# Designs tried in a protein design run: designed miniproteins, single chains, continued (5). Part 31

Each design is a single chain, and the fold is of that chain. pLDDT is the mean over its residues in the fold that is shown.

## One batch from the design tools (miniprotein)

Design m17118
Fold by ESMFold2-Fast:
Structure m17118 (fold): chain A 95 residues (1-95)
Amino acid sequence: SKGELLLTKLQMRAIGEFTELVLEFKQNPSMTLEEFEEKLEKAKEELLKEFKERVEEELPDLPEEEKEEMLEEFEKTLEKMKKNTLEYIKEEKKK
């Protein structure tokens, strides 16, 4: 469906953006874990905002319940990705 395709596209974009933040952190030895977490949270908020705007623009006829379910699924996915990315960086710093 168009909704599933949009969700997939934004999930793949989130993977790319979080990967770029990991690379930035690895290249900047002065960046703190706290600053990195703040950057991940900001990226998550910006992705959620864009997803909501694109759902309203590209899928205006989709039932509101389905729009809400898609937004909740995307938010849960982003939160899990943020947590996994933070755990990865914490483990890398221990080595």
Scores: mean pLDDT 85

Design m17119
Fold by ESMFold2-Fast:
Structure m17119 (fold): chain A 67 residues (1-67)
Amino acid sequence: SEAAAQARAGELGDKARERFGVLANELINNPNKEITAEVNGKKVTFKVPEDITPQEIGEIIRKLLAA
């Protein structure tokens, strides 16, 4: 069970990193600074300030991936 849990944690980590990169690129390259994420089976669109820093983008994406 521990080996299976470690394998699952690795898979989730890899998927989170891939998703993080996609979401970061969407926020950086979107003229409206909008991002769409699926939360509880529903698509939700968030708008972020135009003056947002890369560090703040990372924090928002981390919270979205944790939801």
Scores: mean pLDDT 60

Design m17120
Fold by ESMFold2-Fast:
Structure m17120 (fold): chain A 70 residues (1-70)
Amino acid sequence: SLPETLLRTRLMNEVIEEAKKLGLTKEEISRILQEVGKTYLEDMKTVSPEEAIERARERARELLEQLKKR
């Protein structure tokens, strides 16, 4: 098992790299990171760290897909 901070950092870095590949602005990337982080922290109160990371990853995927359609 990885420390919570390391799991969260890995997820955030993955999101940043995917957003950069899509050519998103700094503002769009910041907004995605805030939403993904919020989802992770809220879910950590009710589910396992592994489930929280997967839900946060799915949230990131949804946000990236919405912005990709612009």
Scores: mean pLDDT 79

Design m17121
Fold by ESMFold2-Fast:
Structure m17121 (fold): chain A 62 residues (1-62)
Amino acid sequence: KEAGILYNNLGVVYDNLGKYDEAVEAYEKAAEIYRALGDDEQALKAEVNAGLALIKQAVSKL
């Protein structure tokens, strides 16, 4: 659970720095950890954050 929080926070930091590839990886790791713990709500939130980072990455390449 602590590891899931850490990876989600790393994703937020990378997202704020514009490092979208690293943000996606961090959010995906957080989602995997939350799923393994049965915390489907937090896993879904991390998956949504990863999706938003992918959209930001796509827009930044225009």
Scores: mean pLDDT 82

Design m17122
Fold by ESMFold2-Fast:
Structure m17122 (fold): chain A 58 residues (1-58)
Amino acid sequence: LEERLKQLEEELERLEAQMEKNAAADPSTLRALLEQIQAVRAEIKRLKDLMERLKKEE
């Protein structure tokens, strides 16, 4: 889980950098990047919640 969380955080950082570079891009490209960023953030939150549940078990 920790390794997966690190990978997702790196992917989020890369997507945010890509969005900055494409600030002048067409709206569809910006929307696609924003959706990917939101999806990665949601997955990070889900993994953190799962890690908390596992910590409570042990």
Scores: mean pLDDT 76

Design m17123
Fold by ESMFold2-Fast:
Structure m17123 (fold): chain A 85 residues (1-85)
Amino acid sequence: MKEDLEITKKIAAFLLEQSRRFVEFRRYLDEHMGPEEKKEALAAFREQLITETRDLMERNKWSEEQIEKAVRSLEEQLATLEKIG
């Protein structure tokens, strides 16, 4: 269905932007913070990005299933990026 494809496309684009923001923030922290401070700041920012993603999707009237699927994908991506450095 066209609507399902458009929703999937919008979710993918939004998740990509959140991952990009995380990588940019990590680069910022690499220049300004020590290793322990960086770890805590990255964890806090990851939680912020997930919360913002959930809130935005709820405001756009996406289904609970779509929101949970998107949030899970983002959590997995951000956790992987955090471990890689």
Scores: mean pLDDT 77

Design m17124
Fold by ESMFold2-Fast:
Structure m17124 (fold): chain A 65 residues (1-65)
Amino acid sequence: GPPLSPLEARVLRAIGGRYGEAVSVEEVARRAGVSPGTARRALDNLVAKGKVRRTPRGYVLTGVD
């Protein structure tokens, strides 16, 4: 798949804590130790790469490597 930046890898790890967990941008930012704006950019890139999906409850892992 497309390469992950260090920030994207950190954000992906912040979501990946539990099966089926939907995580908000604010919670991803808090867990990853970045601003909400930085987390949102990384999440948008991860959605484009097919690694994360946006749902009404938040962002979830797709399980695609």
Scores: mean pLDDT 77

Design m17125
Fold by ESMFold2-Fast:
Parts: sequence; C-alpha cells; structure tokens
Structure m17125 (fold): chain A 70 residues (1-70)
Amino acid sequence: EKEKIRKLAEEKIEEMRTALSEQFSEEEVDKYVEEIRNAVKFMLDQDASLEDVEVMLGVFRSRALYDAKS
C-alpha cells in the first residue's frame, strides 16, 4: 500500500537527515530531503513497489555519504 511506502520513506528520510546534519548545513539538508520526497512522490505516482523505493532511498543515502567524505 502507498501509505506503508510513504511511512517507510519518511522514517528513512529522518534517519538520513540526522546523519547528514553532522556534515552539511541545515539549508543543504533541507534541499536534499525535498529532492528525496519529490522522488518518492513521483515513484508512488508511477505505482512503484516498496522494493523499488527502498533501492532508490539506499542509492540516495550512499551518494550523500560519499559526497560528505569527498
């Protein structure tokens, strides 16, 4: 159900926000979070599966952590 996917996405976004806030400014974190929320909304409009959304969130998290180290 789309509601379960939205809840999972928000939980992952909050976890990511906390981690990114240690490396980036609040404005940068907010912009990144908005991009992820927009991507999740787009995917749900396309009837993407929970697995597809989890993969996308994992990719965003990995890229953000990589950028923080670079």
Scores: mean pLDDT 76

Design m17126
Fold by ESMFold2-Fast:
Structure m17126 (fold): chain A 70 residues (1-70)
Amino acid sequence: SGREEAIAVLTEALQKVGLSEEEARELAERAVDLLEQGRGKEAHELLVSHGVPEEEAERALLRAYLLLQA
């Protein structure tokens, strides 16, 4: 599903900055929930607060958003 693919994209971005798979997946699910609520700025702030660079967070969230629309 688009949701599972969106979670996978954000999980991978969070793992790249050193989070465990479990921690990354939990945060990715929260970020996807925020995107589904139209709270993309808060999703971006969540990723950046955990060490994802701003531009990478923007690109990952855009990919996740497009997957949710498919």
Scores: mean pLDDT 89

Design m17127
Fold by ESMFold2-Fast:
Parts: structure tokens; C-alpha cells; sequence
Structure m17127 (fold): chain A 97 residues (1-97)
């Protein structure tokens, strides 16, 4: 499915970013940008709200677990908090359309 392709691409981008980012703050911003890009592409592909939100939550969970493994629990918790904020904003945006 198109959602599966977007998920696999996002996972690859997250792995590359974690391996190549010099600071944790840059890593957070990079992962936030991946979420925003996936949202825009999913909308352009005509995916429904439920599919988009499920996709973004799965990307969040993947990123948080990878960050936990490399940078530890405090870093993972901070990333999860920031990504939850973005996903809530996206959910609100989808409710207006």
C-alpha cells in the first residue's frame, strides 16, 4: 500500500538521521520534519484521516524506540513529547478539512 511505502521510507530516513546527526536537538527537528513531510505526502495521495494518523503514530513509535536504544530513556521521552505535540496539531488540522 502507499501507506506502507511511506512508512518504510520514513523508517530509513530516521535510521540515517540517527546515524549522522551531530546533536540531539538537530535529531529532534529532523524527525519532526520527517513527520511533516509524510503528512503532506499522505494528504496528496488522498489517504483518509484514520490511515494518516495511524501511519504517523507508527513512525513516532519507531523513532522513539530507536532513540531509546541509542540515546537512552530521557532522550526518548523528550522526542515522544515533541512528536505527540505535532501529531495533535495534525489531527486538529485534519478535523478542519
Amino acid sequence: SEAEKLLEEAKRKIDELIGNTPSFDELIEGIKNIIKEVYQRAKELGLDKETILSLLKEIKDYAVEKVRAVFGEPAAKRLETELNKIIKEIEKDLEKE
Scores: mean pLDDT 86

Design m17128
Fold by ESMFold2-Fast:
Structure m17128 (fold): chain A 95 residues (1-95)
Amino acid sequence: MAAALREQAEELEERARESEDELVREALLAASELLREAAELAEQGNVSQAVAKVVGAALVLIGTAEDLRLQGKEELAEELREIALEALKKVLEAE
């Protein structure tokens, strides 16, 4: 689980490097940091706090997706929504 959280954090960092949109980049980097913190907490046996950090990462991505949608950037908004749902699904399947 901690390894999966780190892998997902690395994927978000890679997506951030490929993104030309500043809001997308900032949201992906913020979510990546929360997933790295979640991985460390999971390794320490603090599962409840790890889950809270993963939920926080998903909420950052969903919130930014809504901001992008309001700006007419629906494709980027949908991408962030899908990433957020994947993060939540992995947490729910692990617990």
Scores: mean pLDDT 81

Design m17129
Fold by ESMFold2-Fast:
Parts: sequence; structure tokens; C-alpha cells
Structure m17129 (fold): chain A 61 residues (1-61)
Amino acid sequence: GEAPELVAGARHLVAGMEDYKAGNYEEAAKHYRTAAEHFRRAGDPLNADIAEEKAKEAEKK
């Protein structure tokens, strides 16, 4: 089922947010990209799009 993918996506999203707060923008972008992939596999396009936007913002730093 999609539940393991949603959990994995959420964990990577949180890890990305913590890296972003720490100024680790490259690692934040990687976590956000991984979160987006998990959310896409879960059939959750809204959270996937949010994670992709966060990755793009981290990549601009």
C-alpha cells in the first residue's frame, strides 16, 4: 500500500527542513527531492509538488 511511501516522504521532508534550518542547502535539496519521489509513488501529488518547490528553493541558495 501507499502508507510506507507516505511515511518515507514525510521523514525526508522533515530531514530536509532541518538541513535547511542548519544552512545545509545541498543536503536539504536531496531530502526534498527524495520526499517528492516517495509522495509521487504514494499518489500524493500535492505533497510531492510542495517537496519539489522546497528543493528548488534550496537549490537557489
Scores: mean pLDDT 88

Design m17130
Fold by ESMFold2-Fast:
Structure m17130 (fold): chain A 60 residues (1-60)
Amino acid sequence: GPRLARVVKDYVGTRPGELTLKKGELVEILARGSDGYWAVRSLKTGREGVVPEDVIEEVS
């Protein structure tokens, strides 16, 4: 099944390709970057983008 993560702190996307996420939201992990950013899809909005890995925590 899809790999899921929970947003652990609010994040405002300030650059093209970034997502804005609220604490408590769920995202699907699409790819783990080597630069400290992961590609994710918001389960709330269906939007895809990148966020810092420290704003999300993978759930089993």
Scores: mean pLDDT 84

Design m17131
Fold by ESMFold2-Fast:
Structure m17131 (fold): chain A 80 residues (1-80)
Amino acid sequence: MEEAAEELRRAAERLEGLARKAEEAGVEEAAELLREAARLAREAAEIAEEKGPDHPEAKELLKRADELARRAGEIVREAL
């Protein structure tokens, strides 16, 4: 349980790093989406720690984070 929450926190940190790179590249829209995805991943980590990684709320937050990260990736590919 603790391990799953820690993995989600690390995922949020990676998303924040990608957001900074997108901002440096001038792709502000992608940077905003990646920051929002990181925030959702952190919320999922908190819920996973309190209620378990299989909790529906944590799964919903992760699904939304994945959707935002995918959209950010599409924008970066189109901008480059």
Scores: mean pLDDT 81

Design m17132
Fold by ESMFold2-Fast:
Structure m17132 (fold): chain A 86 residues (1-86)
Amino acid sequence: MKTAEEYFEKGKELYKKKKYEEAAKYYEEAVNLDPFYAEAWFNLGKSLYKLKKYKEAAIYYQLALQLEPENEEIKKNLEEVKKKLE
């Protein structure tokens, strides 16, 4: 895999197979190659949420929201993870 998009697509494939640890690794590679890839940050957060790493998930949701401040799906997932931290 050579591009952020190729890493992102492999991450999505692994996420669908419920391989959340592996999916997170591929999303990490995607954001390392393109740190402005908001959807990759969001999907990294979702993968960490599935792994019950709620603090890390919240950080990556906040980062994705900084890149896409009007994205209602990111806002909803951030509010959901904040409830897990209360």
Scores: mean pLDDT 89

Design m17133
Fold by ESMFold2-Fast:
Structure m17133 (fold): chain A 68 residues (1-68)
Amino acid sequence: SELEARAEALLDEVVAKYKAGEITPEQALHELVTGVVRLAKEAGLSPEEIKALAVRYARRFLDRLDEL
């Protein structure tokens, strides 16, 4: 739950930066994936769980771009 809350906050942060014109979609995706991997490693997730979480948040970011 704490990991999910932190990952959601990061997703919201990178989307806000993108909407403000501060970063490109490619930069936002890179920042999000890098941040989620770091958070997952800090939480002690396995390599497989880290990959799954990173893929999930990358997909959620792309879905939010389609709504913009």
Scores: mean pLDDT 86

Design m17134
Fold by ESMFold2-Fast:
Structure m17134 (fold): chain A 71 residues (1-71)
Amino acid sequence: HMEEEARQAVEGARGSIEKAKQAIENGDKLTASKYIVAAGILLTAAEWLGADPEELARLRKEINEVKEKLD
C-alpha cells in the first residue's frame, strides 16, 4: 500500500519538476513556481510514505536548480 503510494508521489513530483522546467523555458515564472511548490509537497509525502532517500535527494536537487532559475 504505502510503497505504491510512495512511487506515485515520486512520479508526481518528477512530472511537476518537468512541467516547472518547461514553464521556465517559456518565461512563465508563476507557473514554474506553482509546479515547484507541488513537487516539494509530493516529495514530502513520498518521504513520509518511505520512498528511497537517494531518489528523494536527486529530485530535491532538481527542485533547487529550478528555484535558482526563478531569481
Scores: mean pLDDT 84

Design m17135
Fold by ESMFold2-Fast:
Structure m17135 (fold): chain A 62 residues (1-62)
Amino acid sequence: MSPLSEEELRAYAKEKYGVSDEVAEALARIFRGEPLTPEEVERLRQELGDKLAEFLEDMASL
């Protein structure tokens, strides 16, 4: 598969997980192998909650 752009990854994350723009950007950065700040990690846990398992499965499938 061709790698998705950061914009495409953000759009995908927003559609798939229903998260905020800031969390969608953080998810796109993870998909690109970029490090997150502690603040971004905290926001991910708050907005994903029980969806974190789905996110990890999706990462393994990409």
Scores: mean pLDDT 71

Design m17137
Fold by ESMFold2-Fast:
Structure m17137 (fold): chain A 66 residues (1-66)
Amino acid sequence: GSAEEERLKQKAERLKAAAEEALAKGTISPEIAELMKQAADALERGDLETAEALEKEAKRLYIQEA
């Protein structure tokens, strides 16, 4: 893979880890964690537009639940 593919994979792994940690700490809902994981999956396949849309949805839900 390209350096960009490796970077996206690394970002996806960090996003999944962050979602799991935040969920375990009770700082996000399971629904937000699921959106973050879906965004990470999109990043792993190189679908930047879908990843951005899912990240924005997760952020919107986080603000709504706050």
Scores: mean pLDDT 83

Design m17138
Fold by ESMFold2-Fast:
Structure m17138 (fold): chain A 60 residues (1-60)
Amino acid sequence: AKEKGRQILELADRLAQQALSRGDRDSAVRYYLQAADLLEQLGDLELAEEARRKAEEARK
C-alpha cells in the first residue's frame, strides 16, 4: 500500500512538473487531484492529503 502510494505521488509530481514547465497549471492541478483520489481509494489518507496540498500549490 505505502509503496504503491509513493509511486502514484511520484508519477503525479513528474506529470505536474512537465505541465507547469509549459505553463499548464490546470493540468498540474488535475494530476495531483487524480493522485489524491487514487491514494484515498488505497486508504493512504496522509499521501492523499499531501497530493491535495500540492494541487493547491500548483494553482498559485
Scores: mean pLDDT 82

Design m17139
Fold by ESMFold2-Fast:
Structure m17139 (fold): chain A 61 residues (1-61)
Amino acid sequence: GKEEVEKKLEELLEKYKKGEISEEEFLQRAGEILTEAINKGIISEQEALELLMRLLEEYEK
């Protein structure tokens, strides 16, 4: 569900913060996760935008 999408994005952000993946790879993979979730009807485009905004807030900290 939506919680699984949020968890995947959080795990991806942690990998980025640890230097395990590049910023480009982080953005690509985050985009793929969100696009797949929209296409599967798990989240709406608005919910995907809200999740992305929240993820970027955590990235800036």
Scores: mean pLDDT 80

Design m17140
Fold by ESMFold2-Fast:
Structure m17140 (fold): chain A 118 residues (1-118)
Amino acid sequence: LAARAAQARALLVATLEEIARRLEELAREAAEIPEVQRLLEEAVRLAREAAERIAAAATAGEAVRVLLEARLRIEELLRRAAEKAREAGDEELARRIEEARREIREAVDAALAEIGAL
């Protein structure tokens, strides 16, 4: 149980840190649309805060719960960011944010499948 919890924490922390790096890149690309950049920077902060909470989690179940809470909040921020990018006329930025949403979902699903195999 302790070994499973440690492996789950390490995997989920790595997953959220990768998500944070992807979102930081998008935030730089959004520099000309401050509202979009702000939403993406908030998503980066949530991903990093979730990674810290997961690192401190006592069980694999608690770590998974924190990950799923963070995913829902990040997805909502990215949905709003894509909408604001479209409103500003930046269809390419909106498309890249939607791609990041899909990649984040896939990364989270892959991490959860790997934990389920532990």
Scores: mean pLDDT 87

Design m17141
Fold by ESMFold2-Fast:
Structure m17141 (fold): chain A 70 residues (1-70)
Amino acid sequence: DLVDELARLAEEVYDKNPEAAESIARAIQALVAGDREKAAHYLREASTKAKQAGLDEFAEKLNELAERVA
């Protein structure tokens, strides 16, 4: 389940980057609402925030998930 995967990723990153976690939470809300393009946008935003925090591998995973959602 993609929503469950995103929720776990948000919990994992929260302590290091709460802004990235918030963007993931917004992506989950968009997915539940059926807005895949908006979800992909928020996942790319989360990826950018994670990369700015030095979490490069995490950022790549978020960008990959954004591509899969769009």
Scores: mean pLDDT 84

Design m17142
Fold by ESMFold2-Fast:
Structure m17142 (fold): chain A 71 residues (1-71)
Amino acid sequence: GAREEAIRLLEEARRAVEAGDLATAKELLRQARELGAPEHLIDRAIEALDAGDTVTALSGIREAIRLLREE
């Protein structure tokens, strides 16, 4: 469903950030947001990537995944 697809996109975004592909990461984050990922966490992660703060971006992505899994 949409939640499982959003989690997949967030996991791919995390890998893109770790690989230094910030443009792909931001696009994957936007797609996850359209599928119902928490907008406030996604927007904060994108802002962090624009600032070069990959640690904050990764934290936000992991939190979004946790919330979608209801942990």
Scores: mean pLDDT 87

Design m17143
Fold by ESMFold2-Fast:
Structure m17143 (fold): chain A 51 residues (1-51)
Amino acid sequence: SPELQQAIEMLRAMADAEDKVLEVRAKDPNNEEEVERIYEEMKRQLAEIRA
């Protein structure tokens, strides 16, 4: 179903963002700017998936 596919894509986008955040924090735990950029990109992707 389209709704199930959308939910799966959203979960993948969220998981990918969290993996990127963990990698960024492992390199520099104070890099809040890069973490914020990752979450903003995730929000954009979620909006596109919901469309």
Scores: mean pLDDT 85

Design m17144
Fold by ESMFold2-Fast:
Structure m17144 (fold): chain A 75 residues (1-75)
Amino acid sequence: AKKLLEEAKKLADEAEKLLKEGDYKKAIELATKAIDLAVQAAKLAGSSIVDEASEIAMRSNKVKYEAEKKLKEKE
């Protein structure tokens, strides 16, 4: 469970970096993976990591939203 949370955090950090670099498509991909892993970690570990998993999911959702908005602005 903790390994999934650790991986989710790494993916969220990388997604934020890609968003800042302008790689919106890859930022969305990594942010989506981070959300999936954070949800899996929370489901397996219960209440002990829900706050940390929620934070990772929230950060990743923000990256996904901002990257999708930037892609739509170019269409």
Scores: mean pLDDT 77

Design m17145
Fold by ESMFold2-Fast:
Structure m17145 (fold): chain A 83 residues (1-83)
Amino acid sequence: SAREELLEAARAADAAIEAGDYEAAIEAAERAIEAAERAPWSEEERKLALASAYAAIGRAYYKLGDREKAEEYFKKAAELRAA
């Protein structure tokens, strides 16, 4: 299911961040975003899943030295949490 795909992708992103593989973390978080958009969730569940994934991408870009991309994704995560 899309929910299981999201959980798997989220776990993969966390594992990649812990391993220092920030490119793999971005790829996994992008898969989590795709799964979050396909699942029959409430708007609140979707916003939380997307915010978490965007924050993971932001953290990965920050570690890779791409500050502009990091700020872009942290802003996307913050906007979803505020909405």
Scores: mean pLDDT 81

Design m17146
Fold by ESMFold2-Fast:
Structure m17146 (fold): chain A 57 residues (1-57)
Amino acid sequence: MYTATAVVTLSDGTVIELEPIEAETEEEARKKAEEAARQVADWAGVDVASIEITVEK
């Protein structure tokens, strides 16, 4: 099982740490984390400066 953590940094300097996402594969964990990070960025209503995703086993 893999755990993915996403950190979204917004253009105004706000940092949002997402809850860890568990999946059976590294690929699935990364994909789910990317989707969650994108959704959070869209809801924030500001431009995204960076998205950092870390996957751990």
Scores: mean pLDDT 79

Design m17148
Fold by ESMFold2-Fast:
Structure m17148 (fold): chain A 81 residues (1-81)
Amino acid sequence: MENDANKLIEEAKKAFEEGRYDEAIELVQKAIEVDPNNADAYITLAEIAKKLGFEESAKYYAQKALEVDPNNERAKKLLEE
């Protein structure tokens, strides 16, 4: 069903909180494969990238999230708006 991507994102967030960054990234990538228009997947990847110090990657994924969902407040915050 269409919430399969959201389930993968939930699992990715849990993995990220537990310090399993590689697993978190893999789960988000799978979510994007299932639903390429899922803004929460791009936001989650941006938050992971920011936490790891990859600021350019974080901004790139936050911008992609805004392209999918222009009113997404989390994505705007990640772009320092």
Scores: mean pLDDT 81

Design m17149
Fold by ESMFold2-Fast:
Structure m17149 (fold): chain A 78 residues (1-78)
Amino acid sequence: IKEKIDEAIELIKNDESLSPEEKEKLINKLRHIEELIRQGKLEEAIKELEELLEYLKSDERVPQEIVELVEEILEELK
């Protein structure tokens, strides 16, 4: 899980389509989700990941690789 979150953060950092502000927002959300997982708050982490995934799917600028990685994280927690 942590490895996939770190990979998603790295993909976001290296993306050319996202603004610096959007990158910071997404990275902060993923770090928050990682903290919830670390604390054992899995139900809250799942909810946050589901909300993040809906947001990412609604924005055509977000690379498909990032969407797929977030989907994989969510499926591993369910």
Scores: mean pLDDT 79

Design m17150
Fold by ESMFold2-Fast:
Structure m17150 (fold): chain A 70 residues (1-70)
Amino acid sequence: GPPPLSEAERRARAEFEKRLAALAASRAAGEAALAATEDYRVTVTGVRRSWEDGQPVIEIDGDVTRPAAP
């Protein structure tokens, strides 16, 4: 039978955390490259998750800002 909602939600959370960690690692490499060409920074400012009809919906907010201070 289908897995219970709480287990599916836990799996979605774990996957989401993994994706956030991967994004953070990729962002660090991207920041180094951007610092060489331009003084820009990409920051993930918000993360939103909802669970409806047995599937997760993920919304990520980001911001691109020139660093005011190093």
Scores: mean pLDDT 62

Design m17151
Fold by ESMFold2-Fast:
Structure m17151 (fold): chain A 80 residues (1-80)
Amino acid sequence: ATATITFKAESKELAELIAKNVVDGALTDERVKSAEIVELGEKSAVVKVEFESDEYAKYSAEATARNIEEATGGEATYEA
């Protein structure tokens, strides 16, 4: 099961910081097989996380996208 999270931030530095924090947090979860930053833009990033379960992928991606939107005021979307 794969979750892809795409989000916007006010700067490249903030986008990179958030993306790294998402990846690092995901890799501490026993349900995660892999996590990586697949794209880093000027004010955006895309993070991909692989899970053992489709259910975990969906719930984790949705929660992460909502948290990014609340923290940054920017847009975040997910696909799982």
Scores: mean pLDDT 82

Design m17152
Fold by ESMFold2-Fast:
Parts: C-alpha cells; sequence; structure tokens
Structure m17152 (fold): chain A 90 residues (1-90)
C-alpha cells in the first residue's frame, strides 16, 4: 500500500519531510484526517517552509467550518488540532 511504502521511506530516512507529507495525503484519501494532521505536523517540524503542507492543513480547518453539514461532519473534532498547527507554522 502507499501507506506502507511511505512508512518504509521514513524508516530509511527519518528527515524525509516529503514522505511525511505524502503519508498525510494517503491518510486523507482514506478519510483519516486526524492521522493526516499528525503526519503533516511532522513534515512541518522537519521543514517549516513547506507551504504545500500548510495549504493542506488550512483546507482541513476550512472544511471543519463548512456551512454544509455533509462536509463539516467529515472533519468533526479536527478544528483545534488544525488551528494549533497553523498557529505554530503558518
Amino acid sequence: SEIEKYKEEIKKDPNNYKAYYNLGLAYESQYRYDDALDYYEKALELNPNYQETLKRVQEILDNSHSDDPWISSRYAGLEKKAQEILDKYG
């Protein structure tokens, strides 16, 4: 799986911020947004200037605030975690 592939890349190079970012994207594709945020935060810890990661975190936050309950319910409980990441790195 893509998740197993990126976890193997991280094991070989723990400083590979792009592998953490890609792992976050893989978890988003599975609607596992809390796990995605954990990996995005690790990517930003390694490279705070990686704007693509900040954009993903912002979109998760924005979706948690959506006026459409069909959208906001998918991101339930993620507002605080996403905001804390953006406050630290954005």
Scores: mean pLDDT 86

Design m17153
Fold by ESMFold2-Fast:
Structure m17153 (fold): chain A 69 residues (1-69)
Amino acid sequence: MYISKEQKEELAKKISKEVKEKLEKQGIDVDESVIYDDVMAVIDGKKPVENALPELQEYKEELELAQKS
């Protein structure tokens, strides 16, 4: 099934929030917008997931599926 543009943006928001919460627990302060931009760059095919933030490797399968849609 194809993922809509709205579903891709919602996925990116969800992942960005989860990654932000994980980083905050580790004492790392990163803007959620920076994480969101990195997620969207992978979904839009602007960069491979391997070149994204290390925390995004956990989401590799979901991001690659969104990119293919």
Scores: mean pLDDT 79

Design m17154
Fold by ESMFold2-Fast:
Structure m17154 (fold): chain A 73 residues (1-73)
Amino acid sequence: MEAEMNNPEIREANIKAGEENKEKAIEAAKKGDVVKAASYATAAALNYIAAGEPEKALEAIEEVEKAIEEAKK
């Protein structure tokens, strides 16, 4: 139900998981581990989508892609 998807505890848990996975994705990207970076970025995006925050999901993907490109320098 839509009301259950908007439960603050469920949303907070998904946002927190998304933030943790985004941080891990950026760390992996900085280390040149593109496979781990992509995996964590995907997990972060899915967590943000589950929290009803699709804009944060897109921002997380873009931030990780930028970190991967910067690591190539």
Scores: mean pLDDT 80

Design m17155
Fold by ESMFold2-Fast:
Parts: structure tokens; C-alpha cells; sequence
Structure m17155 (fold): chain A 83 residues (1-83)
């Protein structure tokens, strides 16, 4: 559906932006973007949502590298899900 495609594209963009924010050291911005990505992904693809939630868990644990990895994986999954 078009709605699912738009939600997943938005989730992918938010996840990528969150990863960029973490690479820049902006953890607060990254968390806000990741929460938005998880919300949109939860409406469209549970697997994408799970990957973003794992990134949020990694952020809570202070594991920035793991959070970036999960956010990048979530973006790739969301793009694959719209293909």
C-alpha cells in the first residue's frame, strides 16, 4: 500500500538521521528521532520497529556503536520492505 510505503520511507530517513546525530555526538536528538522512527515503523513493519527498539535499548545502555549499527540496519530493512 502507498501508506505503508510512505511510513517505511519516513522511518528509514528518521533512522538514518538518528545514526548521523549519534556520529555527531547528539544523543538527545538521536533518541528523539529514533522514537519517531520506531512509532512509524510499528505501524508498517514489526521487524523494522524491533531493530529501532534495539537501538534505543543500546542508547540506554550507553553503547553508541551498537545503537548506530541497529539504526543503520533498521533503515536498510525499511528500504527492503518497500521494494
Amino acid sequence: SEERRLLLRAAAELAREAARALKAGDTKKALTLAIAAALLASLADPETAELVLEAIRALDEGDIEKAIEYLERAARRAEEAVA
Scores: mean pLDDT 90

